Designed miniproteins, single chains, continued (5). Designs and how they scored, part 52

Each design is a single chain, and the fold is of that chain. pLDDT is the mean over its residues in the fold that is shown.

## One batch from the design tools (miniprotein)

Design m17791
Fold by ESMFold2-Fast:
Structure m17791 (fold): chain A 82 residues (1-82)
Amino acid sequence: IPAPPALSPAQLEHALAVLHEEAAALLGRALADPKAGALAALDAARAVAERALAEETDPALIAALRSALALLDALRAAIEAA
């Protein structure tokens, strides 16, 4: 993977602490409403895949990303219907 910009150890420690707090908050919300949490996670994954698709030039990877988006949409509809 491309190397990120150089960060000091203090900056890395702070970033990890923030990520841990955000992960704990996300888990708490998901446990309170698992269906809403699952739908939000799928919407986030879809947004990531759409951004990747917009930047991708490899036809094979474009086809794979489109298939992934279709599967995410199908899964979202199934969860919403349940």
Scores: mean pLDDT 73

Design m17792
Fold by ESMFold2-Fast:
Structure m17792 (fold): chain A 63 residues (1-63)
Amino acid sequence: MDALREEMVRLRRQYQEAVRQQDYQAALASLRRLLEVMRQLDAPQEDLQRLEQQIQQLEQRLS
């Protein structure tokens, strides 16, 4: 795996850990960075849309 794919795995783990600790600000930051990495990797549009929805839902919880 290249560095971007490894970063994607780390960001998913960071997101899961942040959610477990109810650190939604850290979770949101991890998802936003994950979206950037996935766009650089030309991930399928459906995967990008699912992640964007997760970000939106989390932002609504923080509002």
Scores: mean pLDDT 81

Design m17793
Fold by ESMFold2-Fast:
Structure m17793 (fold): chain A 63 residues (1-63)
Amino acid sequence: GASALAAEVAAGGASGDAARARRGGEKLVQMGLATPEQAAAMERAGAAGDGVAAGRIAKESVE
């Protein structure tokens, strides 16, 4: 569900895997829980290695 996708975004961010963070964000957009802008923000946080920011954006999208 949405919590598992938020965890994937956070894990991608923590490991600097922008593609993993982006895939989780795109799935949240497909579910209607996130905007494309939020998915792009998750990818940027992931590219920066900021798992806390990536996870926060995903969590705010699903709450």
Scores: mean pLDDT 80

Design m17794
Fold by ESMFold2-Fast:
Structure m17794 (fold): chain A 108 residues (1-108)
Amino acid sequence: GIELQEKALELLKEALKTTDPKKQLELLRKAYELLSKVTDPDIEILKEIYLLANRLILRSTDPEIVELAKKIAELTLKMLREKGVPELEIEIMEGILLLTLGVWNVTS
């Protein structure tokens, strides 16, 4: 539950603070694993995780880091949809992720 979700959020915050790609990859892999085990997630924490994942995509030049951050963002969107967040809000968030990936693709 909540403890795993909060731990995943902290790992993403740490990933944004480090400049070491190997450390970022380790933190992101652990965050993704923890998130995949979350049952009954908190919507507000999921939204924070989603924003941090998008920020990681924009800041990284490493394709592996971008792929993991994308997987985290996609997992959080799925969880938000399952929690009953309005479809219009999910569609807006999906649009933001696509724009984020598009910006990364042209700037990296």
Scores: mean pLDDT 84

Design m17795
Fold by ESMFold2-Fast:
Structure m17795 (fold): chain A 90 residues (1-90)
Amino acid sequence: HMEEEIKKKLEKAIEAFKKYFKTNSPEVQKDVDKALEILKKNPEEAVKLIDKYFPEARKIVERLGYTDPEKIEDIALAIALGKVILEIME
């Protein structure tokens, strides 16, 4: 059951990231897709890193002036996952 919740949380973060991240670079898209596959194979570690970065990501979104709780959560998840992806690509 905990494993199922972890998978669901990672899937939600990936969905949010794909919604807000757009690129016209095939090279960047390939690197992002590879990072996402690595995260899907390591969901517990992926979720731990997302949880680590999520509070600061949410503060950033709120400081930008977003007031819709659903939008704040989605954009914060996208930012947190984006940071995790960048760390994998380095």
Scores: mean pLDDT 84

Design m17796
Fold by ESMFold2-Fast:
Structure m17796 (fold): chain A 82 residues (1-82)
Amino acid sequence: SSEELAQKAGELGGQATRAARAGDEEKAIEYIEKAREYVLSAELTEKQKQALRDGVLQLAAVARSRGLERAAEAAEELKKEI
């Protein structure tokens, strides 16, 4: 269901943020790409879209603060698709 897809996208976004905080750029990108698949497959409500955009903004900020340019770019691209 779209609700399950939205929940999985949020969980993967959280995992991407943890990977970015740990300095693991490759792992962060893997989680971002998996989250993207769920975002593109789900009919998201406006409330779900806002929560995911807020999460992606935090992820991009964390990635930039750690010098993880590729992860920050991947997060910004995901935000454009929400």
Scores: mean pLDDT 83

Design m17797
Fold by ESMFold2-Fast:
Structure m17797 (fold): chain A 104 residues (1-104)
Amino acid sequence: SELDALIAQFLEAVKAGDLAAAMDLAAQLYERYGEEGVVRLLDALAAHRDELPGALLVQALAGLADFAIEKKAEKALAKVEEFAGTLPPEEREVLLQYIAALRA
């Protein structure tokens, strides 16, 4: 599936620390599949969370939160906030404070 291939490319970009490439792939997913594509991307990111350094996972989620707010993608944003709630306390606090600042 092209959707699954784009999601796999996103995960590899995050693992490589190439967040610019990751966000370009998220934009492509949104253009082709709408908000549902980004929701499925977040599901895949959650499924592979243990394969990612915590700092890169937080940066990817922060980028996706910013993107979701810009696109008014409420389902995707809710999923980022749900994911943030499952992170270790230090990472969770940083990400939720960032999202709160973006909403202000």
Scores: mean pLDDT 87

Design m17798
Fold by ESMFold2-Fast:
Structure m17798 (fold): chain A 80 residues (1-80)
Amino acid sequence: EEEALYEAYKAAVEAELRAAGWPQDVIDRWLAFLDANPEVAAEAYRLGVPARRGMTVEELKKLAEDYKKKQKEIENLRKK
């Protein structure tokens, strides 16, 4: 179900961003976008990335790579 998928994705993104040390403002932006675009959020969840406004499936794939790379960069910076 779209709503269940969206809520699972939203919770997962929030938890990951908090664990990575993102400020609440950034988390709020992602959640606001997801709330406005649940269809995109559901597809992004399957790809393991935070959704963005107007994204296509191809952009979701690119964002998946970028998001995972960015997460690792934040982990490295936070370690310092």
Scores: mean pLDDT 59

Design m17799
Fold by ESMFold2-Fast:
Structure m17799 (fold): chain A 80 residues (1-80)
Amino acid sequence: SLIDKIKEVLDDPSLTREQRLLELAKTVREMIDKIEAGEIDVDEAIKQLEKYLAEETDPLRQAEIQGIITLLKAVKKELE
């Protein structure tokens, strides 16, 4: 799933911060496109990311996950 891909990107120690942010932006864009197409439930995606955030202890990864959640909540408001 795209949530699993987000986790893989965030947990990849071979990526620089810049490379990680670019790969995250690409994955999040694909996720938003699929949410708008009705292929992904935005509430389920937010819930899965909030669970991931609750289990994450690294402040930098927490900030990145929070950013994605904020973007998905904005997308949800636009679809309402």
Scores: mean pLDDT 83

Design m17800
Fold by ESMFold2-Fast:
Structure m17800 (fold): chain A 112 residues (1-112)
Amino acid sequence: VFDLAVEISVAGARGDPKRAAELLKKALETNVPPIYLLPAIDGLIRAGLPGVAYVLAKWTGDPQAIARAEAALAEVDSLTPEEIELLKWIVENYKGVIKETAKEVLERFGET
């Protein structure tokens, strides 16, 4: 379970947004607690998934992670197809902060 966060970080280091998104979706499907995904946030940013990183950072409530993800999100003009698919899947399958933050990110980029 914790190994999925490590694998996401490795995918990020390789600049592989598709692999990072697939691993994160798997982690979310297995109901991994937010705290175990905190180490993956920088990896998601590095992989080119700052919107998803922002959703996770808000879900963990970690101020440093939120600040880093917000800064990364501000640097992009559009979301990747992999990120859009994952964010829409989160909106359809989750409730609360994770869903509302995913909706916010999609709306910011005109993806509804």
Scores: mean pLDDT 80

Design m17801
Fold by ESMFold2-Fast:
Structure m17801 (fold): chain A 93 residues (1-93)
Amino acid sequence: SKREEEIERLNHLGLAVGHLVQAMELEVAGGPQSLIDEQIQQAKRHLEKATGKKVPSNVKTVDDLLDWLEKEGLTAVATFLRQHRDRLLARAK
């Protein structure tokens, strides 16, 4: 049903946000680039399922994905993630 499709898209959006949060936490902690890249790739896959749009191949970083979210009209999600990143960076100092 249309409602089931909407719930599935929202679940994928939530998973994408979770992977982006993990990528940001790994970046701030100085974690391995391979693990950061894995989280970014998972976030991209879930965003494609959430939006029905392919994420461009040149989108490779957290900042690239945040910019793409804003471009696609997911501004509230992008704002939340940017604020979360700012808090992580402040705590690391």
Scores: mean pLDDT 87

Design m17802
Fold by ESMFold2-Fast:
Structure m17802 (fold): chain A 73 residues (1-73)
Amino acid sequence: SDEEVLARAIELLRASPVPLSAEEFAEAVAFLRQTLGVDLSPILPEDLAERYLQESRDPLARAYAALHLARLA
């Protein structure tokens, strides 16, 4: 369900070793809510999505990666 996908994506963002500020986290969550049920473009390979989630300082790139990974689970 979209609710389960959102919860999983949020958990992936929270578990990341690179912390997001409260403002960045809110921006990432807003992005996740807006993109639920939408086909992501460009499509990220799973390994690249994992890398973005672990290493990227861009909160939207990390949200995009988390959403992609959450949909695969």
Scores: mean pLDDT 76

Design m17803
Fold by ESMFold2-Fast:
Structure m17803 (fold): chain A 97 residues (1-97)
Amino acid sequence: MIDEDPLYLAMEGMELQKQGNYEEALELLDKAIERSEDKDNPLLLAARGRTLAGLGNYEEAAAELRRALEAAEREQGPDSIITRELRAELAEVEAAL
């Protein structure tokens, strides 16, 4: 169902995150992850991590980005574009701690 579809929730959450509506984005991304068959989807974990960083919750953001990085390394290898981007994003968030 559209309002319960994890893909719809993920897309809406990512758009809200991009707009700076971090609290609503986090709610939708949490629902997307909970309802997803793949709870370790690197794109969903990365979007959630970015949203947490936008809220100033750098400790939780770093934890989520580490999960995203591990998932990306497992699925696409350590030298993929996504894996390298997530590693850089994690380093930026950790530098803010």
Scores: mean pLDDT 81

Design m17804
Fold by ESMFold2-Fast:
Structure m17804 (fold): chain A 83 residues (1-83)
Amino acid sequence: SMEEIVAKAQEILDAIRKKDYEKAAEIYSTIPEEQREALLNALAELIKKRFPTLTDEQARLSAELIFNRIEKVKKEIEEKKKQ
């Protein structure tokens, strides 16, 4: 549901605020690939709400940077486990 996606977006932002990227990656991984665009939009909306001076495009870019960082951390964790 939309409410569940928004709740997960909030949990990801809270994890990032605590610099817990492993938890952020875990939460991200619970979202089906088909719903990742909706999650990205929810993250952008939450960022815009906290920083209302940002444009929609700037908030979207910030959300995309968060996703990229989560993906990199996820790969680093997986690589570490294979060692």
Scores: mean pLDDT 82

Design m17805
Fold by ESMFold2-Fast:
Structure m17805 (fold): chain A 100 residues (1-100)
Amino acid sequence: SFEEIREELLKIRDELLELGKEAVESLKDEPEKQEKVAELFREILDLIEEIIASEDPEEAKELFEKVEELVEEMKPYLSEELAKRVEELMERLKELVEKL
């Protein structure tokens, strides 16, 4: 149902928030990279909030494309483990957006 999709989107948002905290902490000795990753995670989370609030499937897809672009910009700053975890969350997010 649409309500079940919304609940799963909220779970992905919460998992991304926790992953973002781990990513930022992992870069504590590299302040310029830490700032960049923190900014990218804030923008990604803001876009996900817009996806959750969206009642237009086409708008949600366009917002998701922007999220994908920011994730690709962010990946070079992440460890292999963190990058894989982000990719797994992005695949789940994509499947939910396609069901809208």
Scores: mean pLDDT 86

Design m17806
Fold by ESMFold2-Fast:
Structure m17806 (fold): chain A 109 residues (1-109)
Amino acid sequence: MSLTPEQQALRALIQQLIDDLNGLRAGFREQAARGDELAAQLAALLDKAIDYLNQALKDFSKWKEYLIQAEKEVIRGLVLLGLADESKIEEYAKAVVEAYLERAREIAK
């Protein structure tokens, strides 16, 4: 079956997120190479997030599960930076996934 307009928009949003996180990861890898242990931890979390997002594009039937896992890794990075509470990782990840669904529906109109 061909993808619906909403599914096409969602795939494009996931690809954009992969591109954005690749840029962030490159920056953190440069800082880690200079001995920044926090940057090394952030780069490792982004490695996991990007892997989940690539899995979402490869097995699109499971995109929501993979996007939730990717967002959890991103939010763990925010926790390390003191910008989020660890107890709220699940809640924030689910909220971001719902925002992606709403955005995809808006783009597909």
Scores: mean pLDDT 87

Design m17807
Fold by ESMFold2-Fast:
Structure m17807 (fold): chain A 92 residues (1-92)
Amino acid sequence: LPSVEELLEEFRRRVDELIADESRSIEEAMDEVVRALREALALLEARGASPEERRRFLQAMAREVERLMDAKKWTEEQRNELYARLQEVLSA
């Protein structure tokens, strides 16, 4: 199983790919971010990540999500939609 640091690096790599990809719709980009978060959370749980490691991952993930939205110049409504979807994942 990947380390927390490797999971963060992979998430950052996926965000960089999404920023560079002009072919994806906003909906497709949101779906990919949500999928990446679900996958990372499953791997963190499978490896037995501590609450501190999970918190560190989530804080770094939030910064990467903000960077994506800022780079793509998403509207307030689009940002709120992604936040709602991410909160749904985190509340499950």
Scores: mean pLDDT 86

Design m17808
Fold by ESMFold2-Fast:
Structure m17808 (fold): chain A 100 residues (1-100)
Amino acid sequence: MLSDEEIEKLKEELLKEIEEYLKDPSLSEVEREALKLLKEFLETEDVEGALERLEELLEKETDPLNQRILRGAKFSIEVLHLMFVERKTEEEIKELLEKK
């Protein structure tokens, strides 16, 4: 299990990476929205709000590439929630994902 210090460090590193990606002017609006939702989730730990917003965007999206980006963001939020909030190990996360 990750310690509180390890989780805070990983969150800080992920937030820094997301902020660097958000500086890229070549990002599509959908990629930018997905990254902003990931950042908001990491700052607030509001998995329900983040997933609801991603589902709403997915329902409105008709482009297959944009749908793939949004599904990727949803998957990332689900995995990060299991790691950082529920404190699951990598082995437990793998088992949960294989059962879905």
Scores: mean pLDDT 77

Design m17809
Fold by ESMFold2-Fast:
Structure m17809 (fold): chain A 97 residues (1-97)
Amino acid sequence: MDIPQELLDLLSKADHHYGEGMYAYSLGNYDEAIEHYELAIHYLEQALKISDDPAGVLQTLAVVLRQLISTLKKAGKDTSEAEKRLEEVERRLRELE
């Protein structure tokens, strides 16, 4: 009953890129922050597909998506795709309550 190593590896990669994105954001490097947040989301979406308990992954996805949306706004970029993804994540979280 070990957590799959693949799941742990995906969550570790997501956490790494989220941290790098937050660091880039703190420096005003919004384009670099966006790229790291998108990578973190990619790994979290892969983790979600193999997770037996999706609530934690969905909560983390919501956090990263909100940071992505905020950063896209600061960079003057379109947020529509990220906002649609956040709405779907929040819908799935409500269904788990």
Scores: mean pLDDT 87

Design m17810
Fold by ESMFold2-Fast:
Structure m17810 (fold): chain A 73 residues (1-73)
Amino acid sequence: SEVEATLELLREGMENNDVAKITGAVLRLLGLKLSGELSEEEKQFVIEELKKLKERFPEYKSLLDELIKSLEE
């Protein structure tokens, strides 16, 4: 799944503080939403996974909060 692969890329980027991976994953998630490729069920799944990542990587809380807000629009 493109969604699952993108979330794994985001997790790897946050684990390693890899700005390129984090940026690439964020842009890909936003691109999926903008293109209408993200179903309502996939959107809710992504939001819940991002909330889990916020608990694991609190240093990225602000970035993840903004991403969640963008996905909820």
Scores: mean pLDDT 86

Design m17811
Fold by ESMFold2-Fast:
Structure m17811 (fold): chain A 65 residues (1-65)
Amino acid sequence: MMEELRKLVEEEARFAVELAERLGASLETALRMAVETTTYKMGNTEENRELAEKLAREEVERLAA
């Protein structure tokens, strides 16, 4: 479960960062897009949202480093 969520977040974060760079948007916008897409696909529960925010933040920071 957590590993599947992490893989989805990693893919969505990478896509969101690339899209944000093309559109001239901020990394904060990329983070928000990744979280919204992940929760939309996996279910918009409080637990999934909190976990997606943590994992998306880690991946966005890793990609920006």
Scores: mean pLDDT 77

Design m17812
Fold by ESMFold2-Fast:
Structure m17812 (fold): chain A 106 residues (1-106)
Amino acid sequence: SLVERALELIERFKELWIEEIERRPEWLTKTGTLVRFEKEEVEREMEALKRLLREAAENRDAETLLGLADAFEAVARFLEEIGGDPRLVEVAREIARLARELAREA
């Protein structure tokens, strides 16, 4: 059930992020860097992360699950830095939390 919940949240994160990219493809960071996101890249990356999470959970690979948690925490921090939608930040952190729980059960 934790695996299914994490996969559903990655799908929700993907949907929300694609919606934001379609409305606003360019973002200015607090340090003045212009960042651009491509829908196809986000779709590819999220599908890869879903596959990696399924495989890591099935194999009880705690190291990979912790790496996924760290990755989603880094994504959440980056989204905060660029002024992204708070819902995206919250979903990314919840994915990280569930990945850590899966790692503890591995």
Scores: mean pLDDT 82

Design m17813
Fold by ESMFold2-Fast:
Structure m17813 (fold): chain A 104 residues (1-104)
Amino acid sequence: DKSNSEILIEGAENNNSEEAFEEIAKRTGLSKEEVIEELESYLLWLAEQLKELGYTELAELIEKVIEKHKGNPDVIAKIILLLREFSENRDEKKTIEELKKLLE
C-alpha cells in the first residue's frame, strides 16, 4: 500500500501537491487544512530532533520556511521531499541551499 509520505513525495515531484493533500484528507477522514497543520507540527517536531543531533542550521531553516509559508501545501511537500533526500544522501549543504531558496 502507498504510504501518505509517498503520496506527498510524488505530489511534490509532479507539481500535484494539492491533489496529494486532498487524497490524504480522504484517507484519514481529516480536512485538507487539518492534514497541513498536522504535517507542519510533525516537521517542527522533526526540526527539534535535528537540533539535538547537531543539525542546527538545517533545523532553523525548516522552522523559518514553515513560518513564512504557513498553510502552503506545495512548500510542506517540498520540505518532505528534501528531508527524504537528506535521509538517503546526508548532503546537509545541498539541503540547506534548497531550503534557502524557499526563503527568497
Scores: mean pLDDT 82

Design m17814
Fold by ESMFold2-Fast:
Structure m17814 (fold): chain A 110 residues (1-110)
Amino acid sequence: ARLDALLDEVLKAAEEKDLEKVKEAIEELLALLERAPSDERFRAALETALELARIGFKNNDLELLELALEFAERLLEIARRHGMEAAAREAEETIGIIRIMIGVLKIIKS
């Protein structure tokens, strides 16, 4: 219940362009995942990180894209600490996609 609420809050705050609220919700979500990790919860969090990046890309918001990247990178660190090989691999793939989005956005803004 709390995980789903935090995932929803991240995306809602992003659409509202409230970067501080996005950051606060991400910190609470990461703390929850550190305490109660599971493959299903990591998948939901990574899907949220990718959707956050998509919102940032759509809105030409480099700060939001960089927050999405940091979120995905921190998810990777947690997955690795807990020996979650599948989650770690999915996080690496998500990070790769977000990095491409950042690179493309930087080129089109130049």
Scores: mean pLDDT 87

Design m17815
Fold by ESMFold2-Fast:
Structure m17815 (fold): chain A 80 residues (1-80)
Amino acid sequence: MLTEEEKELIRKGLENMLKAIENNEEKVDAEPLIEAAKKLNIKHNVPDKKYVTIEEAKELFEALEKKYPKEVGEIASEIK
């Protein structure tokens, strides 16, 4: 079960990703998703760099959604 802090990190990460896509940027600030993945012990290879490609950010988001599908799905539906 996700804490409110972990939900906020995932939400900020998704907002950063959507904003990067809207602005036609190739890279996104994935720091919130990276922090969430580390707090939640995601077994995916977490990047050490703050700015990653949109594809890398999507992979990290999908890893979070795979572990917490209901809570992450609810966050995604609120933003989109």
Scores: mean pLDDT 78

Design m17816
Fold by ESMFold2-Fast:
Order: C-alpha cells, then sequence, then structure tokens
Structure m17816 (fold): chain A 75 residues (1-75)
C-alpha cells in the first residue's frame, strides 16, 4: 500500500493551491491521484507511484505540470 510520504503530501498541497476548484483538500487530492489519474493516464500514474515509493520530491515536482493539465479538465 502507498503511504502518505512528505513528498506525496507536498504534491497534494500544490494541487490544492494550483487547482482549488478541483481539489478542496490534501486528502481529496491524494484520493484523485490514486483513483482518477490511473484511468486518465496509466503511464503517468506508474511514474507517480515510482516517485512516491522513492519519496522523490524532485521527480514529483517534475510530474506536477502533466498532472495539472489532466486535473484542469475537471474544472
Amino acid sequence: ALRMTPALRELAERLVEEAPSVFSSVEEAVKWLFTVLPREDPALYERLVAAVRADDRAALEALLPQILAIARKYE
């Protein structure tokens, strides 16, 4: 099971900041990342999972623009 890591929490906080109309909380952003993202972009989700397991803040920051582009479809 994927745990809430500091890097994952930071990514979720950035999603709430950048797309507040889509994400009302860190918990909702994390749920979206593990339920909606794998349906929207399975390849991006696999990169997200790898970065979360590594607690790789730089890798998660690099994925943020692609994740935001998908999230903005839900605005």
Scores: mean pLDDT 84

Design m17817
Fold by ESMFold2-Fast:
Structure m17817 (fold): chain A 87 residues (1-87)
Amino acid sequence: SLEEELIEVLEKGIEAVKNKDFEELEKTLREALELISKEKDEKIRQIAEKAVAALQLAAMHLKEGNEKQAEILIETAERLVEKLREL
């Protein structure tokens, strides 16, 4: 399903940001945004968009050496992905 694909792509994004693989993260977030654009469920869409934003911001903080702020944002993305699984 589209929801399962979104979860898989977002989990791949979480892994990429944890590994500081910013090229893989960029690719993965583009894939997530394409899937979000096809999603008709507004609740799924909103949660997934928040997860993408959290991962983008986490990457920015990691590039600045702000590991603690990045960790909080990664945890936020992980919680949002778990919420998607519960739907």
Scores: mean pLDDT 89

Design m17818
Fold by ESMFold2-Fast:
Structure m17818 (fold): chain A 72 residues (1-72)
Amino acid sequence: MDAADVARQQAVNKMTNEAIKAYEDALKAGKKKDEAFEIAEKKARELGEKAGLPDAVVEAVIANVKAEMDRK
């Protein structure tokens, strides 16, 4: 596999997992679903920016997390 592709996939996986954890932690702290999702979105953007991911990749991950949370 391409080493750059592997690194990007690892960054995407970390961002996705941390966003989901932030969402769950916010819900456990008594936040409403909408507020919990806003916290998760901010966490995902922060991690994506820190990892140097393109905005398009960050937006795609956020959209996937939203779809997964809305599936409920």
Scores: mean pLDDT 78

Design m17819
Fold by ESMFold2-Fast:
Structure m17819 (fold): chain A 92 residues (1-92)
Amino acid sequence: DLEKEILALIEHIEENSSPAVAVVGLAVLLTVAKNTPEVSQELIEKIEKRLEEENKKLAEAVALLDAGRSLEELSKLVGGKKAEDFVREYFG
């Protein structure tokens, strides 16, 4: 079942990837899905929505990096999380 396998792959990408890696993975999946006649428009729209959600997380993370002028300021902006842990969590 192609649609079930694609949905499982979306969940796997989201569970096992940072937002940056997930954006790349979902963008590739969306391109493949759009070029596969068997994939429904509804499933393509689901992939697009997930890609938009991950892009939003990545954009918010980039905005926090731009606002943080030091590791201490960045840590405060992300709720006391270590700057290195934040970078790993969002960027891989």
Scores: mean pLDDT 78

Design m17820
Fold by ESMFold2-Fast:
Structure m17820 (fold): chain A 74 residues (1-74)
Amino acid sequence: SHMEEKIKELEEEIERLIKEIKESGDKEKELEAEILYGMALLYKGVTKVVKGDLQDVIDFLEKVIEELRKLIEQ
């Protein structure tokens, strides 16, 4: 579906941002980034199991991207 394609694109962007954070050598930022992504993947999994709205997953992934970008700019 179009929403599943959008989720994949957002997950790929998150993975790129996490790689950038890892390359910075800041272990605290790396841990925070991995926790945020882990929470997003858990939320996606739960949403699929309960047959919830995939738009909520998209919104959450977009918020994770926003937080990761802020983390990089600090």
Scores: mean pLDDT 86

Design m17821
Fold by ESMFold2-Fast:
Structure m17821 (fold): chain A 100 residues (1-100)
Amino acid sequence: KTYVVSVRLEVKSDAPAEELARAAAEGAVAGVEAAGGTVLSAEARATPTPSGYIVEVTLTVESDKKPKVLAEAAEAGAVAGAEAAGAEVLSSSAVALEVP
């Protein structure tokens, strides 16, 4: 099954947007792969806010796992990646949708 997994983080950080987006994407990919997904593509963007960034990660994943498992793995990975880059994660959410 092919899934699109979307992760959204609200973070407090003074790190460069590119560094945060990369760290969150790498974390999300590692999380999904550890959970048994194969990542076909990964995109990430960090948008500045007055207090930090909104980081959005979009993964295309091939897996036989349930959407909730992939979403939770991607979210946990993205949070860990952002925190490793020095960010404070204020909120996180993720959703996985099966592609027809």
Scores: mean pLDDT 86

Design m17822
Fold by ESMFold2-Fast:
Structure m17822 (fold): chain A 72 residues (1-72)
Amino acid sequence: MTKEEIERMLKLAPVYAKEFLDYIEANPEKASEVEKKLAEVAKKILESKSDEEKLKAIEEALKLQHEAFQKE
């Protein structure tokens, strides 16, 4: 990723994480197993105290999303 892409992701990831977490909290019974795992990672993004911790949480979210698309 470029430096600009990383900076953009650091600014946007908390916004999207909060939106996603609010969505799951509103309809928890409809959340898939993958969505529940993504909610845990979204919470980590919001709770992170440093950009480094936030980037690690974002990377974990991307990994979970990738694995969900790979497993049939």
Scores: mean pLDDT 75

Design m17823
Fold by ESMFold2-Fast:
Structure m17823 (fold): chain A 88 residues (1-88)
Amino acid sequence: VEELLEEYRKRLEEAGVSKELADLILRTMEKLLNNEPLTKEEAGLVMGILLYQAGYVSLAEATGIAGFPESQAGDFLKALKALSIPTA
């Protein structure tokens, strides 16, 4: 499990994702892997990703739901690509 988190940390850093977004993603992943309850911020990140992948919201709207300014949609896109999240 720790090896998986380290691999994703490296991918996010190499993709040029901001430290704030990368830290939020890694913390959220660790909590999900340990079956721990998510904070409002962590839940917002998960909801933003899920709604974007489902096609219900734009990338900019998903970025806002995740708690980041829509101007940072490019950073959010880098994170999604680094995580290799498939489109359904």
Scores: mean pLDDT 79

